# Ledger of designs, part 41: designed miniproteins, single chains, continued (2)

Each design is a single chain, and the fold is of that chain. pLDDT is the mean over its residues in the fold that is shown.

## One batch from the design tools (miniprotein)

Design m5399
Fold by ESMFold2-Fast:
Structure m5399 (fold): chain A 130 residues (1-130)
Amino acid sequence: SEELDKVLKEIEEKIENNDFSDLPALIRKAAELVVESRSPEDALKFLDTLVKILLKNKSIIKPTANLNREIVEFLYGKELIEDLRKAILKTENGKKIEDPYDAAVAIAYLLMASGVDPKTLREIVELALA
């Protein structure tokens, strides 16, 4: 959708400028737009944008993020994080990820911090895997 493309572009521009202001609200808005669109292409675009954020900021995927893993597995469930890993691998930039499960944990943590609930993430992942 045109509105989703504008929000995703704003997210990418903010990250390129190391401007993290309003980023959680923009990510939540993008997630809501994906669910409303019911579009597999929009779900993959959204997840690809989050993958690009991780690739530009590789330090976000830290081996010492064990607590983040426990928190997101508790909130979303291990099965949903595994499905998110599979969805990431379907994105254009997901194939550049060295550890797809750690990337899924990092993306899930970012989504959690943005107020994206388990139901919303499940709907996005189901669309991406369709």
Scores: mean pLDDT 84

Design m5400
Fold by ESMFold2-Fast:
Structure m5400 (fold): chain A 72 residues (1-72)
Amino acid sequence: SSIEQQKAKLKAQADAELAAKKKELEAQGKQLVADGVLSEEKAKALTDMKIGFYEIALNTQLDLEIEKLEKE
C-alpha cells in the first residue's frame, strides 16, 4: 500500500541519518585522540554515548511519524 511505502521510506531515511551521524561522531572522536585531548577509550565512550542519545531521539520521532500515518 502507499502507507506501507511511506513507512518504508521513513525507516530508510532514519537509518541513513543514523549512519551519517555515526560517521560524523566517530570522526570527531578520532580527531580528539589525534589532538591528544582524549584517550582512545574515553573518546569511544563519549562517541557511543552521543550516538545512543541521537538514536533514541531519531527512533522516537520515527515512531511518532509512523503512528501518525497509521491513524489515517
Scores: mean pLDDT 86

Design m5401
Fold by ESMFold2-Fast:
Structure m5401 (fold): chain A 118 residues (1-118)
Amino acid sequence: LKEEAEKLRKEGIEARNQGNYDEAIELYTKAAELYSKTDPLLAALSYAFLSNALFDKGNYEESVKTLIAAMKTIKSVSDDEILHSMMLMQASVLKIALENEGKLDLAQKVSDAMDELF
């Protein structure tokens, strides 16, 4: 199942790069669900990719909710400072993108989660 989840995640990246955001959302969701059975860390990383595809589609609130849930999972299962730094960087990028879209309340929710979790 891990190999199937890895394939779905890679296909999701390709779909997102092609602008097929609905397909990317479906593929990342399936990858996260498969990983959740064996590897909560890889599931959380797949949900972080899902957050990016949701933002690209304009689903800003769901993007934020998905990323915060992924950050909470990663923090709970890993003490890896490099992984924590990567999540903080991804959250910072999403925050700036939300500010540029005028979604200040959502950007604040991302900022609050960064401060609370890391």
Scores: mean pLDDT 82

Design m5402
Fold by ESMFold2-Fast:
Structure m5402 (fold): chain A 81 residues (1-81)
Amino acid sequence: MLPEIKIPEGTSPELAELLREFQERATEALEAGDAEGVERLLEEFEKRLRKVGGQLSDEVLAATLEEVSRFVRAVRELLAA
C-alpha cells in the first residue's frame, strides 16, 4: 500500500493543497525509484511551509511536521526495499 498524508482537521485550504501536491510528487518519485528526487521535494516543501508557517498556529505546524515526517519515513523505507 502506498503511504498517504493525513490532513489534520482545521488545516487551511492552502496548506491542504501544499500537502496534497507534495504527496503526489513524492509518490511519483517513489514509483520512479528516485531517492534524490524525494529528498529535493522534501526540502522544497519545508521551505514553502516556513513561508506559510508564520500564519499557522504552533499546534497545526507541529502536527503537519509530524505527519510529513511519518510519510517521508514510509517512502524512504519503500525506496530501501
Scores: mean pLDDT 78

Design m5403
Fold by ESMFold2-Fast:
Structure m5403 (fold): chain A 75 residues (1-75)
Amino acid sequence: SAVEALQEAIAEELSKKYGFPKSYALDIVRGLLEPDRERRQALLIRAANGLLEAGYSPEKVAELVAEARALVAAA
C-alpha cells in the first residue's frame, strides 16, 4: 500500500542517516503513523525502550524520534 511504501522509505532514510537497524526505524515510523492515540503511545514507548536496551543514549533516542516525526510531517 502507499502507507506501507511511505513507512519503508522513511525507515530506510533514518536507518542510513543514523546507522541503526532498519527494524528500529520502522517501529518508530509505524508508531508515529498509528491513528489510535493509545496504540501510538504504546508502540513508540516499545520502540524507544528497544533502542535503549540496544545501547543508544536517551538523547540519541529523542533525536531519532524527533527526526522521524519531522520526516513523517514532511511526507
Scores: mean pLDDT 81

Design m5404
Fold by ESMFold2-Fast:
Structure m5404 (fold): chain A 106 residues (1-106)
Amino acid sequence: SSELEERYEELKERLARLKANSSAPYAAVLDHALEALEELKRNNELDQETLDMFDTLIRTIERQAAEDAERLARGELTDAQVQLVADQLKALVDMIVAIAKIEAKK
């Protein structure tokens, strides 16, 4: 419980910092992930495996946002393509939530 609480607080801070430094599409995904994480915590539906999934998601968003920023600067990527990727990442957040809620019913 103590380790889970520490990981939860660290993850919340990391999501908030990334959101502050992200473009609007990725900021929306990070906000959605933060809201999802807070809901799971309130409902006592968070476990270590769910936190590992959020860790992987954050690393994926961070890498993708950096790659997309470089490609946008070179004119090799459109805002619509960035939005499509952001929408898919948001759907991944929803999948993580669904898995966590199923596991919490065991």
Scores: mean pLDDT 85

Design m5405
Fold by ESMFold2-Fast:
Structure m5405 (fold): chain A 94 residues (1-94)
Amino acid sequence: VKLEIKSQPAKAGATIEVTLTLDDASEVAAVQVKLYIDGKLLKSVLAKEIADKITVSFVLKETYEGTMTAQVYVLRKSDLVMELAATTSVELTK
């Protein structure tokens, strides 16, 4: 799994895009993307429409500083177990 965060300066009203590329989409039933700022959960999105490349968009309600972390959980088709597949972090600039 390849995980990328496209972040502009994290201002109120800005859209943060988290893009993931799956190694094997055929084994994936759903993907949950969690967005954190300095270890605090900001938003969580469950995507049930599975493709090789998935983009999840988050609209910020306020201006944030610090470290933004995206965690991606994959629900497997074979056993319906959710597992942490990828984590990436970016430092937010002023």
Scores: mean pLDDT 78

Design m5406
Fold by ESMFold2-Fast:
Structure m5406 (fold): chain A 82 residues (1-82)
Amino acid sequence: PLTLNLLLLQRAEQLRSEAQKLLEIGKKSGNQKLIDLSQQTLALVDQFLRDVNFGSKGIEALKTLEQAEKTLEEAKKLLKES
């Protein structure tokens, strides 16, 4: 349980870091869709971290993290197309 929590927190930090980089690229290139997806990913990571703090949201928190991973992958695909 402790090890799993540490891995999930590390994953959330990785998603935040990657989304922040993509947000900066989007702002510099004026790519509004990339900005929107990156901001959505950051918001979902923040939601996951809040849910983890309240303990009762285990499965919902995991689903939020999965959604953050999906929006980040969409942002990465958009960057390749831009």
Scores: mean pLDDT 80

Design m5407
Fold by ESMFold2-Fast:
Structure m5407 (fold): chain A 70 residues (1-70)
Amino acid sequence: GEEINAEERRAFLENAPKEEREELLRKSIDIGMEEIKRAVDNTIRAMAGEEVPSLLPESREIIEKIKALL
């Protein structure tokens, strides 16, 4: 499960050389930034009335809040 994966990741980070830990952190940040960019793009497209891939409930809530502000 996710908890087991998190514990394994933590153990790896504690025992890995500093350079490997920093590389994993950089890759994790890059993935996070790409997901944010995708979420923003999908939000803009949905607001324009375009067909958008299935969104997580959290993403739909953000879209609804933005629509309420317009």
Scores: mean pLDDT 59

Design m5408
Fold by ESMFold2-Fast:
Structure m5408 (fold): chain A 87 residues (1-87)
Amino acid sequence: SKEEILEEFEKLEDEFLAHALRALDATTDPAVRAQLEAVLREAAQRFKELADQIEKSEDIEEQKKLLEEARRLVEESLARIDALAAG
């Protein structure tokens, strides 16, 4: 259902935010912090766009594809965060 898709979406966003905030808390270099904040802002905007698309969609297959896109966004954004934090 759409409700189940949105619940899974929210879990993905929560996991991403928790990871990103831990990386920010561990980072003292202001240039790296700025880059991490930029990744977080870009991801947050894309999550908002995907959530809006899921809410407006009446097609369950489209909703599933948007959830898959959110999973890829999490994977790619976490990789960017980890690379920046590692130096």
Scores: mean pLDDT 86

Design m5409
Fold by ESMFold2-Fast:
Structure m5409 (fold): chain A 94 residues (1-94)
Amino acid sequence: MKVDYSKPGEEWSKEEQLLKIKEDILALAKKLNMPEEEIKKIDEFLEKVINGEASIEEAKELLDKIIKKAEEQGNFAAAKLLRMYKDALVTLLE
């Protein structure tokens, strides 16, 4: 799947784009068979990032951890998608 959140349509608000990126990250974490407790922590942390309550640097570190998990499982397609979500999230938050 190819997703370009860095060039959104005018009808999508910044908040809507961030929420969509969060959903896509969580869906991918589930496909990687991450523990439910870890997925819940990712959801809670990304919600704090969207609300401006967490740093961009912490968001980058979290996504790098999930990317590494995908690579360790040999799921390079998931790792590529996660890098795209990371780039989109950083662009929207900076």
Scores: mean pLDDT 77

Design m5410
Fold by ESMFold2-Fast:
Structure m5410 (fold): chain A 96 residues (1-96)
Amino acid sequence: MKLSEEKIKELREIFEKDKEEAEKVLDELLEKGEQGYNLATGTLTDPEELRWQYEFMVEFAEKVLKMIEEGGKSEEELKKFLKEEYEKRREEELAR
């Protein structure tokens, strides 16, 4: 029931890249304070909205990486976590 070492490595690489990309965008937004491209809507939006989008991506990636580092999680537990976080994100977008 534990994740294989190969699967852990694959997931770590994916979420580390997502986190690094999101942190880079956040740094640029904080420095420039300009409108940017919103990946979720495909439109230009406020720096504030973009910052919240990318802060969510960083937080999400950190949570997944923490679960991987703590160990003992099954593939099914990780899939459930990913699904629940995605559903929460979708509900937040629809509630706006």
Scores: mean pLDDT 68

Design m5411
Fold by ESMFold2-Fast:
Structure m5411 (fold): chain A 84 residues (1-84)
Amino acid sequence: MSEEEKRRKLRELLKEALEYLRQERFDEAVKALEEAAKLNVELSLEEEIDLGVMEIYAAVHITTQQNVEEARRVLEAIARLAKR
């Protein structure tokens, strides 16, 4: 449970969440994002960019499918991760 281990775990969770969003697995995406938020690590600029991409992707993807309720959970999880 080193600080570097937590940061690596965070990156992997963000990648998993993005993949789940792409597959419309919103519940799993939210869980991955919430696990990432629990790590409360200092995010690099690269990870902040990843969060921005995920938020944009989720908004576009969910708008296309009109899954407003899932959109709210995903965006809230991303916001919690970014703001800590």
Scores: mean pLDDT 65

Design m5412
Fold by ESMFold2-Fast:
Structure m5412 (fold): chain A 91 residues (1-91)
Amino acid sequence: SKELLEEARAALREAEELVRELEELIRRGEPVSVEEAIGRALRAIGLEFQAELLIRKGGEDEEVRELAERAREAARRALELAMELLRRAAG
């Protein structure tokens, strides 16, 4: 549906934005708290879950599925980056 397509585009945008923010934090070597790093990891987990639901809801809609799969990949990347920030924050 058009609504589901818009949800998939929003999910991809949010996941890619989180990746960009986390890559910038890591690049700059900016100190983050353990609590902040955990919060970003939880957000990444939530975005991956949202993308998985969109893949299932999209079914045979190739455009929705493709966008949702890209959102899932971006969310997984964001989780990897957030876990790196957590490792650095925890020492």
Scores: mean pLDDT 88

Design m5413
Fold by ESMFold2-Fast:
Structure m5413 (fold): chain A 81 residues (1-81)
Amino acid sequence: SPARAARLAAKVEELRKQVRDETIKKFEELYENDPQKAEDFIKKLAKKVNLTDEQIEKILNMSKEERLKFVEELLDKLFDA
C-alpha cells in the first residue's frame, strides 16, 4: 500500500540520518583519542568515494573543523548512492 511504502521510506531516512550522525560523532571521538585511526578511517572513506591520494593528503592537512565538514560531505555522498 502507498501508506506502508511512505512509512517505510520515512523510517529508512531516519535510520540513515542516525547512522550518519553516529558516524560523525564516533569520528570526532576517534580523532581526539587516536588520530592515526581517524586518519585511516578518512583514507578508507575517501577511497570508497574514489578520491585520489592527492585529495586525501589535502584533507589530512585541513583544519579539524574543515576536516569534519569534509567527512560530513563524504558521508552524504556515500548515503546518496
Scores: mean pLDDT 75

Design m5414
Fold by ESMFold2-Fast:
Structure m5414 (fold): chain A 100 residues (1-100)
Amino acid sequence: SVEELLERLLEEIKKAVEKLKELIPEYSDYFDLLLKRFQILVEKMKKQSVEEVVEELKSVADYLKRQAELFKEKNPEAAKVLEELAKKVEEIAKELEELA
């Protein structure tokens, strides 16, 4: 279901945030705010059409890829976590498109 995919997305984001806080503890508050924003976004997505959710998830994946590029020089392991999260977001978007 759409809700199950969105719950899986939130779980993956939570896991990525915990790893990022371990890798770059000085950005811990920033990552906590990101998690809170994604929690709000997921709740909003539950009220949107599948097409709207897919488009929003593609935007989220692009955002995460840009964040990964910013961290690449300072912490390549953190960049990898963000890239892997972006890929998982893209996979969930694809699964949602297949449900439509």
Scores: mean pLDDT 84

Design m5415
Fold by ESMFold2-Fast:
Structure m5415 (fold): chain A 84 residues (1-84)
Amino acid sequence: SPADEVIRELERTLKFIDETDDWTIIGAEVIATLTEAYLLSRDDPELQEVVDKYSKKLSEKLKNKDIEGLKKTIEEMIEEIRKL
């Protein structure tokens, strides 16, 4: 399902974040993952609402360079999608 694919992409991003200390690369990867999540969710209004909500939260964590908050927010996004 699109939801399962979004979860897989988010889990890949979490693993990637733990493998690099370069904030520019982390930011680019998170943006790429959110773009893919948006494209996967376009025909699923409930999934799209979750993606839109968490895109705003993740953008704030990226702006503040809050790596632990970023990881926690991605984990919260995964759990919210699992409840759909």
Scores: mean pLDDT 86

Design m5416
Fold by ESMFold2-Fast:
Structure m5416 (fold): chain A 99 residues (1-99)
Amino acid sequence: EVEELLEKAKEAFLNAESSMQLLRSGVLYILGPEHPVTPKILAAINNSDNLEEAIEKARPLIPEEYKEAFEFLVEEAKNFDGNKEKRKEALKKLEELVK
């Protein structure tokens, strides 16, 4: 169920414990599980040894309409902290950018 997968992506984003978890959940939330490029981007991130490699491998796969949301997500991942309130604000911003 697409709606269930999107809700799980939101929960994963809000509860992310690392920059890599934030990047993965953010991508899934931005593109959705049904987008044909989503599994390729998630595989690129999952097969990366660090955040910089994940960003470099994912960036060329991002469709033009999602580039602004992806670059915002990249900055959030680079500046990752455990502050859940900042993460809620970031999620709201991603929702606005995906529009």
Scores: mean pLDDT 82

Design m5417
Fold by ESMFold2-Fast:
Structure m5417 (fold): chain A 65 residues (1-65)
Amino acid sequence: SLDLAEEAVRLALRGETPSEEQIQALLDLIFGLGSVSRAAKLLAKRLGISVETALEALRRIYRSV
């Protein structure tokens, strides 16, 4: 599940659309942590990117929601 969430962020940063399964894994992570900020910090640490970059990826994925 966390690997799928990481792939969603990686794809979004490349300008690609994540799969439904990858997007659902991200939502499960956000709801499980109860915070978008906590999810962004965890993903940033695991991917070796800044929190700002992780937040930008999340905005790209959910911009049209």
Scores: mean pLDDT 83

Design m5418
Fold by ESMFold2-Fast:
Structure m5418 (fold): chain A 89 residues (1-89)
Amino acid sequence: MKEEEEKVRKKMIELLEQQKAATEAKVPDTENAAKMKKVLDLVIESLKNNKSDEEIKQRLIEEVGLDEEEAEEIVEKLRETEELIRKEL
């Protein structure tokens, strides 16, 4: 129940932190790389603070400057990742 949701959230945060580290290690210092790091930071922080998908989407639009479609795709991928982790538990 609630404890399984906390475990899923922790796993998602761990995967996103690994993704951010990999992006920082291998991607050149470009505007696109900086934008991707900003997205990952915001998503990780939002998950740590138990923010909803709607809150994450809104912050991606307002703070990173993503289009609504781009923000929706990121949230969709998070939902897919969450479901995969939940099924593996």
Scores: mean pLDDT 76

Design m5419
Fold by ESMFold2-Fast:
Structure m5419 (fold): chain A 106 residues (1-106)
Amino acid sequence: SELERLRLEVLVYLLEISGILYVLKRQNKDNPELQKKIEEILELVKRAIDYVLQGDLEKAIETLRKAIEKLKELLPQLDPQSQKEAERAIGLLEHSIRLLEEMQRL
């Protein structure tokens, strides 16, 4: 079904975002405060995955919006390479929200 296709697409993007955040955490191993903030964003993405799997699209969207805000707050603290990776993650988070909103219309 179209709903199942969109759900799978969202889950794939959230998994990719998780991978990006994991790499960012490892790249900032010498900054424990940044690692903690990245971990908090990872926990939000994990929670959003759980909401998607449960069919709670509203909570998934709310949680991903919080992840975007936290990641945007982190941008000025990152080196240029990490900023590019974080911006890519933000784009994928925004795209995931658009797909979830499309699922809500079905």
Scores: mean pLDDT 90

Design m5420
Fold by ESMFold2-Fast:
Structure m5420 (fold): chain A 70 residues (1-70)
Amino acid sequence: SSSITTSPGTLRLLGVKPGDELTTSQIAQRMSVSPSTASRLLDSLLDAGELERRRRADGTTVYRVRPSVG
C-alpha cells in the first residue's frame, strides 16, 4: 500500500520552495521513509528535471529545487 505519489506535485507536498537545498536525510524525515526510498524519490525528481544535484566542498550531496519549468 502506497499513498506516496511521484507526480510533479511531489515537491509541493514536501513543502519545499524553488531554490531550497535538501539532503536525502531531510527528504526521508519529511516523507517518513527510509533513506533508500528517499534516494529513489530524489532520483525520480532529478530525472524529471525538478531537482539539480550539487556537491558541497565538505563532500555533502544536496539536491536543489529547480523553478517550475512546465
Scores: mean pLDDT 73

Design m5421
Fold by ESMFold2-Fast:
Structure m5421 (fold): chain A 78 residues (1-78)
Amino acid sequence: ATATGTFSAPKGSGVLVAVTTTAGTGFAGIYIDEDGKAYVSGLSGIVASASASGTAENATATVTAKSGDVTAVQVGLV
């Protein structure tokens, strides 16, 4: 299952994308670099893969879970 979230974050900051599925929970860490571009910094739990694109003002993260159907996606600044 795949989930997509859009967000904005300051340059040099981190964002946590938490995914809940019917099989469990996991997260993808997204980092906005000094040029304002989004990158994947880490994965945990049920998350199999993630990608990030865009800029600090308009970033998009796509997260793929290892199993289960996506029931919730939560995006938070760290």
Scores: mean pLDDT 75

Design m5422
Fold by ESMFold2-Fast:
Structure m5422 (fold): chain A 87 residues (1-87)
Amino acid sequence: SLKEKLDKAIEHVRKAIEALKAGNWDEAQKHLEEAVKLLTEIANESSGYLKKLFTDRLGFVQNLLDAVKAGNKEEAKKLADAIEKAR
């Protein structure tokens, strides 16, 4: 279900941020890639306001993944902190 995909996406983002705090960048990247995949599926299955909401959330998670892939530790920490505070 959409809810199960969303719960999994949220859990992957949480685990990615924990991995970043622990210095486990490879583990963080794997969790962010799974979160992006799930959020893309959710956005594609959504319509109207929800599609925009999930597309915007996907954008934030994608930016974090891009920073992690680039090895930009300062940007990744900044983006992860912003995502945690938005909760």
Scores: mean pLDDT 86

Design m5423
Fold by ESMFold2-Fast:
Structure m5423 (fold): chain A 73 residues (1-73)
Amino acid sequence: MELSREELVALLREELERLRAEGAPQSQLDAAEFSLLLLEDPEAAKEVILELGKDAPQELVDEALARVDEIAA
């Protein structure tokens, strides 16, 4: 079964609402929100990666950015 991007976004939003309602840790909420950002706004997701990756090896940052492009395709 192939899920469309729109269906994946809907499922992730439902999961985020469930986690929030159940009082999940902020780290889990942040991860779910970032997953939504990757699908809805890949450019904003790249900006988050660049911000978090300021002190990371450039190779890891480049791989993360390439993965965002792959998910967005």
Scores: mean pLDDT 75

Design m5424
Fold by ESMFold2-Fast:
Structure m5424 (fold): chain A 68 residues (1-68)
Amino acid sequence: PLELSEEERKNVLNGFEAAVKEKSKTIGLAALHDARPFLSEEDYERLRELVLQGKFEEALELAKEILG
């Protein structure tokens, strides 16, 4: 996985927060796509599963743990 800057981290996490606010799988998957270069395959799959299940708050918390 690539190291992310503080700005990149903030932008990715803002995407997951937007998915929580809007309850939108499309926004969640877009945030996940933006996070992809900074994630291991395993972490990407975990986040993708949560987004696809509509568990947006859990996805945000996991993203904070992995990326923050």
Scores: mean pLDDT 84

Design m5425
Fold by ESMFold2-Fast:
Structure m5425 (fold): chain A 67 residues (1-67)
Amino acid sequence: NAKDEAEIITAKGMNDVIEALEKGDLERARKIAEDTAAKLESLGYTDMAKAFRDKAEELIKEAEEKR
């Protein structure tokens, strides 16, 4: 169902963001976060998209501060 699909999109997106950040690719991490959130919004899961953006922004800021 669509809810299960949204959960899979969220999990994959978060893993991809973390992988990009581990490699120091902040631009790629931002792109993945935007694309993932946009997919969730297109499925009607606006709250999930917002939560994803907030968590991704937090992780990206932490990675920037380590530079």
Scores: mean pLDDT 82

Design m5426
Fold by ESMFold2-Fast:
Formats: sequence, C-alpha cells, structure tokens
Structure m5426 (fold): chain A 74 residues (1-74)
Amino acid sequence: MSKEERERLVARAVGEVIAAIGAIYQGDFETAKKEVERLREIADEARSRGDTELAQWIEELAKKVEELIEKAKK
C-alpha cells in the first residue's frame, strides 16, 4: 500500500472518530454506531491492502468508541 493511501485511510479513521465522539456528546447513539461501522470498513480496507498494523489500530479505535457509547447509555 502506498504512503498516500495509508495517509488517506488514517485521515478517514480520525474523521470518523471525531464524528462519533460528537454524536455521543449530543446523545445521537444511532449516528455514533454508524461511525463505528465505518471505522470497521476502513480497518477491513487496510487489512485487504496488507497493512495489518493500521487495521489493528483502527479496530482498537472502533472498540474504544463502542465502549464510550455503552458508558454514555448507562
């Protein structure tokens, strides 16, 4: 995978995390869950391109966002 492709996937992942946190803050858990799904799609794209380290990092971000959603719902 090229450096430019990796940088684009990182930027997309960061954007989805920011959007998810904003949605959680506003109580919009439906939107936050959709952002988690998008994070997993980006992780799958990274893995399909052979960047397993990037995929793992994005999967960890998705897990942290899910934990925040669960905590905010309680």
Scores: mean pLDDT 86

Design m5427
Fold by ESMFold2-Fast:
Structure m5427 (fold): chain A 110 residues (1-110)
Amino acid sequence: MKVYVAVQVEVGEKTRVRVEVWDENGNLLLSFEGEAESKEEFDALMDRVIQEVEEKLGPEASRAVRDALEAAKELIDQGISGTVVARSDDLPEEERRARVAEQVAAMKAF
């Protein structure tokens, strides 16, 4: 089953993260919210979310979530709040291009 992943990050005194996984028909399959005060806590949050997605939705969905969270980590490192979107069925090259394009769109070309 094809899934779409949206990762929303809000950077402040602590980083707030929201992960949503949707099917191709627009049904919400999973929603997760968490907070991290450091890169170490964010890495731990990523690992937990990826594990829960893999357990509930399988390895293709967990891969898409990992890709979106890695891109979101780049936004956090730059102090930028935004949304990253990824898909589960793209080829690695095409998926990377889609993530970059969606990240740029979410940040209004910054």
Scores: mean pLDDT 74

Design m5428
Fold by ESMFold2-Fast:
Order: structure tokens, then sequence, then C-alpha cells
Structure m5428 (fold): chain A 91 residues (1-91)
């Protein structure tokens, strides 16, 4: 199960990647670790959130890229925290 610390590390890595446009080897490893911790259903929910954000960006090209990125990061954080809380309740 992903810890809150691992979720925060993942979110910070994504912010850096968006800011720099470059993924470091360590950030890629963290991304793979997070994905491997998710079930197929949870990965599908993650893809759905990313798709919705992409659609909002395409529908509203006047929005600053930084705002779209921050909205995506917030949605991802909420999803990962929800997954973590669900797994804690089942333990």
Amino acid sequence: MLSEEEIEEFMEALREMIRTGVATEEQKALFEKVLSSLSEEEKERLREVLREVAEEYEANPELPEEEVAERALERLRRLLLEIRERKEKEA
C-alpha cells in the first residue's frame, strides 16, 4: 500500500517533471513504483482522471498551462489518498 509520504513524493516528482519538462531516472522509478502499487481498476480510474483533465484543456485552450497542471495534480492527489484510505479501512 502507498504511504502518505510516498504519495507526497510522487506529487512533488510530477510537479518537477511538469515544471522542467524532463523526467529524472529517480522520478521514473518512483512513478513505476506508484503504478505497480495500483490494481487494474485503480489504474483505470487514474487514466480516467488524466483523460478528463486533457479534455478540459482541449475545451479551454485559453487557460494557462500551469492552472491545468495544478488541477490535474490535485485530482491525482485526491485519487491516491482515496485509494490509500480504502485500503486502510480493509486492513
Scores: mean pLDDT 72

Design m5429
Fold by ESMFold2-Fast:
Structure m5429 (fold): chain A 69 residues (1-69)
Amino acid sequence: MESEAETLYEGGKAHAERLVAAGRVEEGLATIRRAAEALKTLNKSEVFHEAAERLERYAEELAERARRA
């Protein structure tokens, strides 16, 4: 279900952004990685795996942005 996978993606992203804004980058990264693992465990369909991949990619971008700030 696209909307379900996307809801989890958006939720994890928003929560991580809050943590980063508070200076808790590592906690934000851990939150995203955990959400990605949950998506992969919940369903092996491509939709859920693509959402997990986007979360993992976003975690890398988050770390890079924090490093450059």
Scores: mean pLDDT 74

Design m5430
Fold by ESMFold2-Fast:
Structure m5430 (fold): chain A 74 residues (1-74)
Amino acid sequence: MERSVELMERAVENLKAMAEAALAAGNPKQIAWVIRALEALLKTLKEAVKKYPENERLKKMEKEVEELIERLRG
């Protein structure tokens, strides 16, 4: 469990960095790609939260990914 959560946390951190780079570059295609990647990760996180509803780290990641998607969309 913990190892899987750590991998998801690293994925969130990597996508945050890619999102900032895409925004700085002003590349709409890169921004769209990052949004799609975040949406795929969000779907996985929602399923993980349903399976482990007591895991606050998973809930925090879900919220962070949702907020990042909103920021990227405008």
Scores: mean pLDDT 81

Design m5431
Fold by ESMFold2-Fast:
Structure m5431 (fold): chain A 120 residues (1-120)
Amino acid sequence: MKSKVERLLTLMRLTLEIAAARRAGDEAALREHLRRAAAEFPPDLRARLEAALADESLSLGEKVRLFHALLAEYAARQALSEAEVEEIRRELLAVASPEQLPEVEALIATLEAIARSHAE
């Protein structure tokens, strides 16, 4: 029942929580946030992330990198308008701490690049 903007906003907020847990060295929180992120993806991307989370040979850093790649793929599928990217930017900046601003700026830059690619 979430709109594409609300679902992406949920995933972007989870990205900030993942970054904070990784910075704190909280592996339990990091695993829980990745599990929550998997539940927010469509079935095909969810299956890929869940398979990676179950793979004991992969480092947590590799699992986080896969999550970022799947998030970019999912965002690209949404065909976001510039207005939708601006809405996501506004909502993320409203909840981000000063320490999270670099991560928010990187996420928004990625969404803007994806939106521009779809507009061309």
Scores: mean pLDDT 80

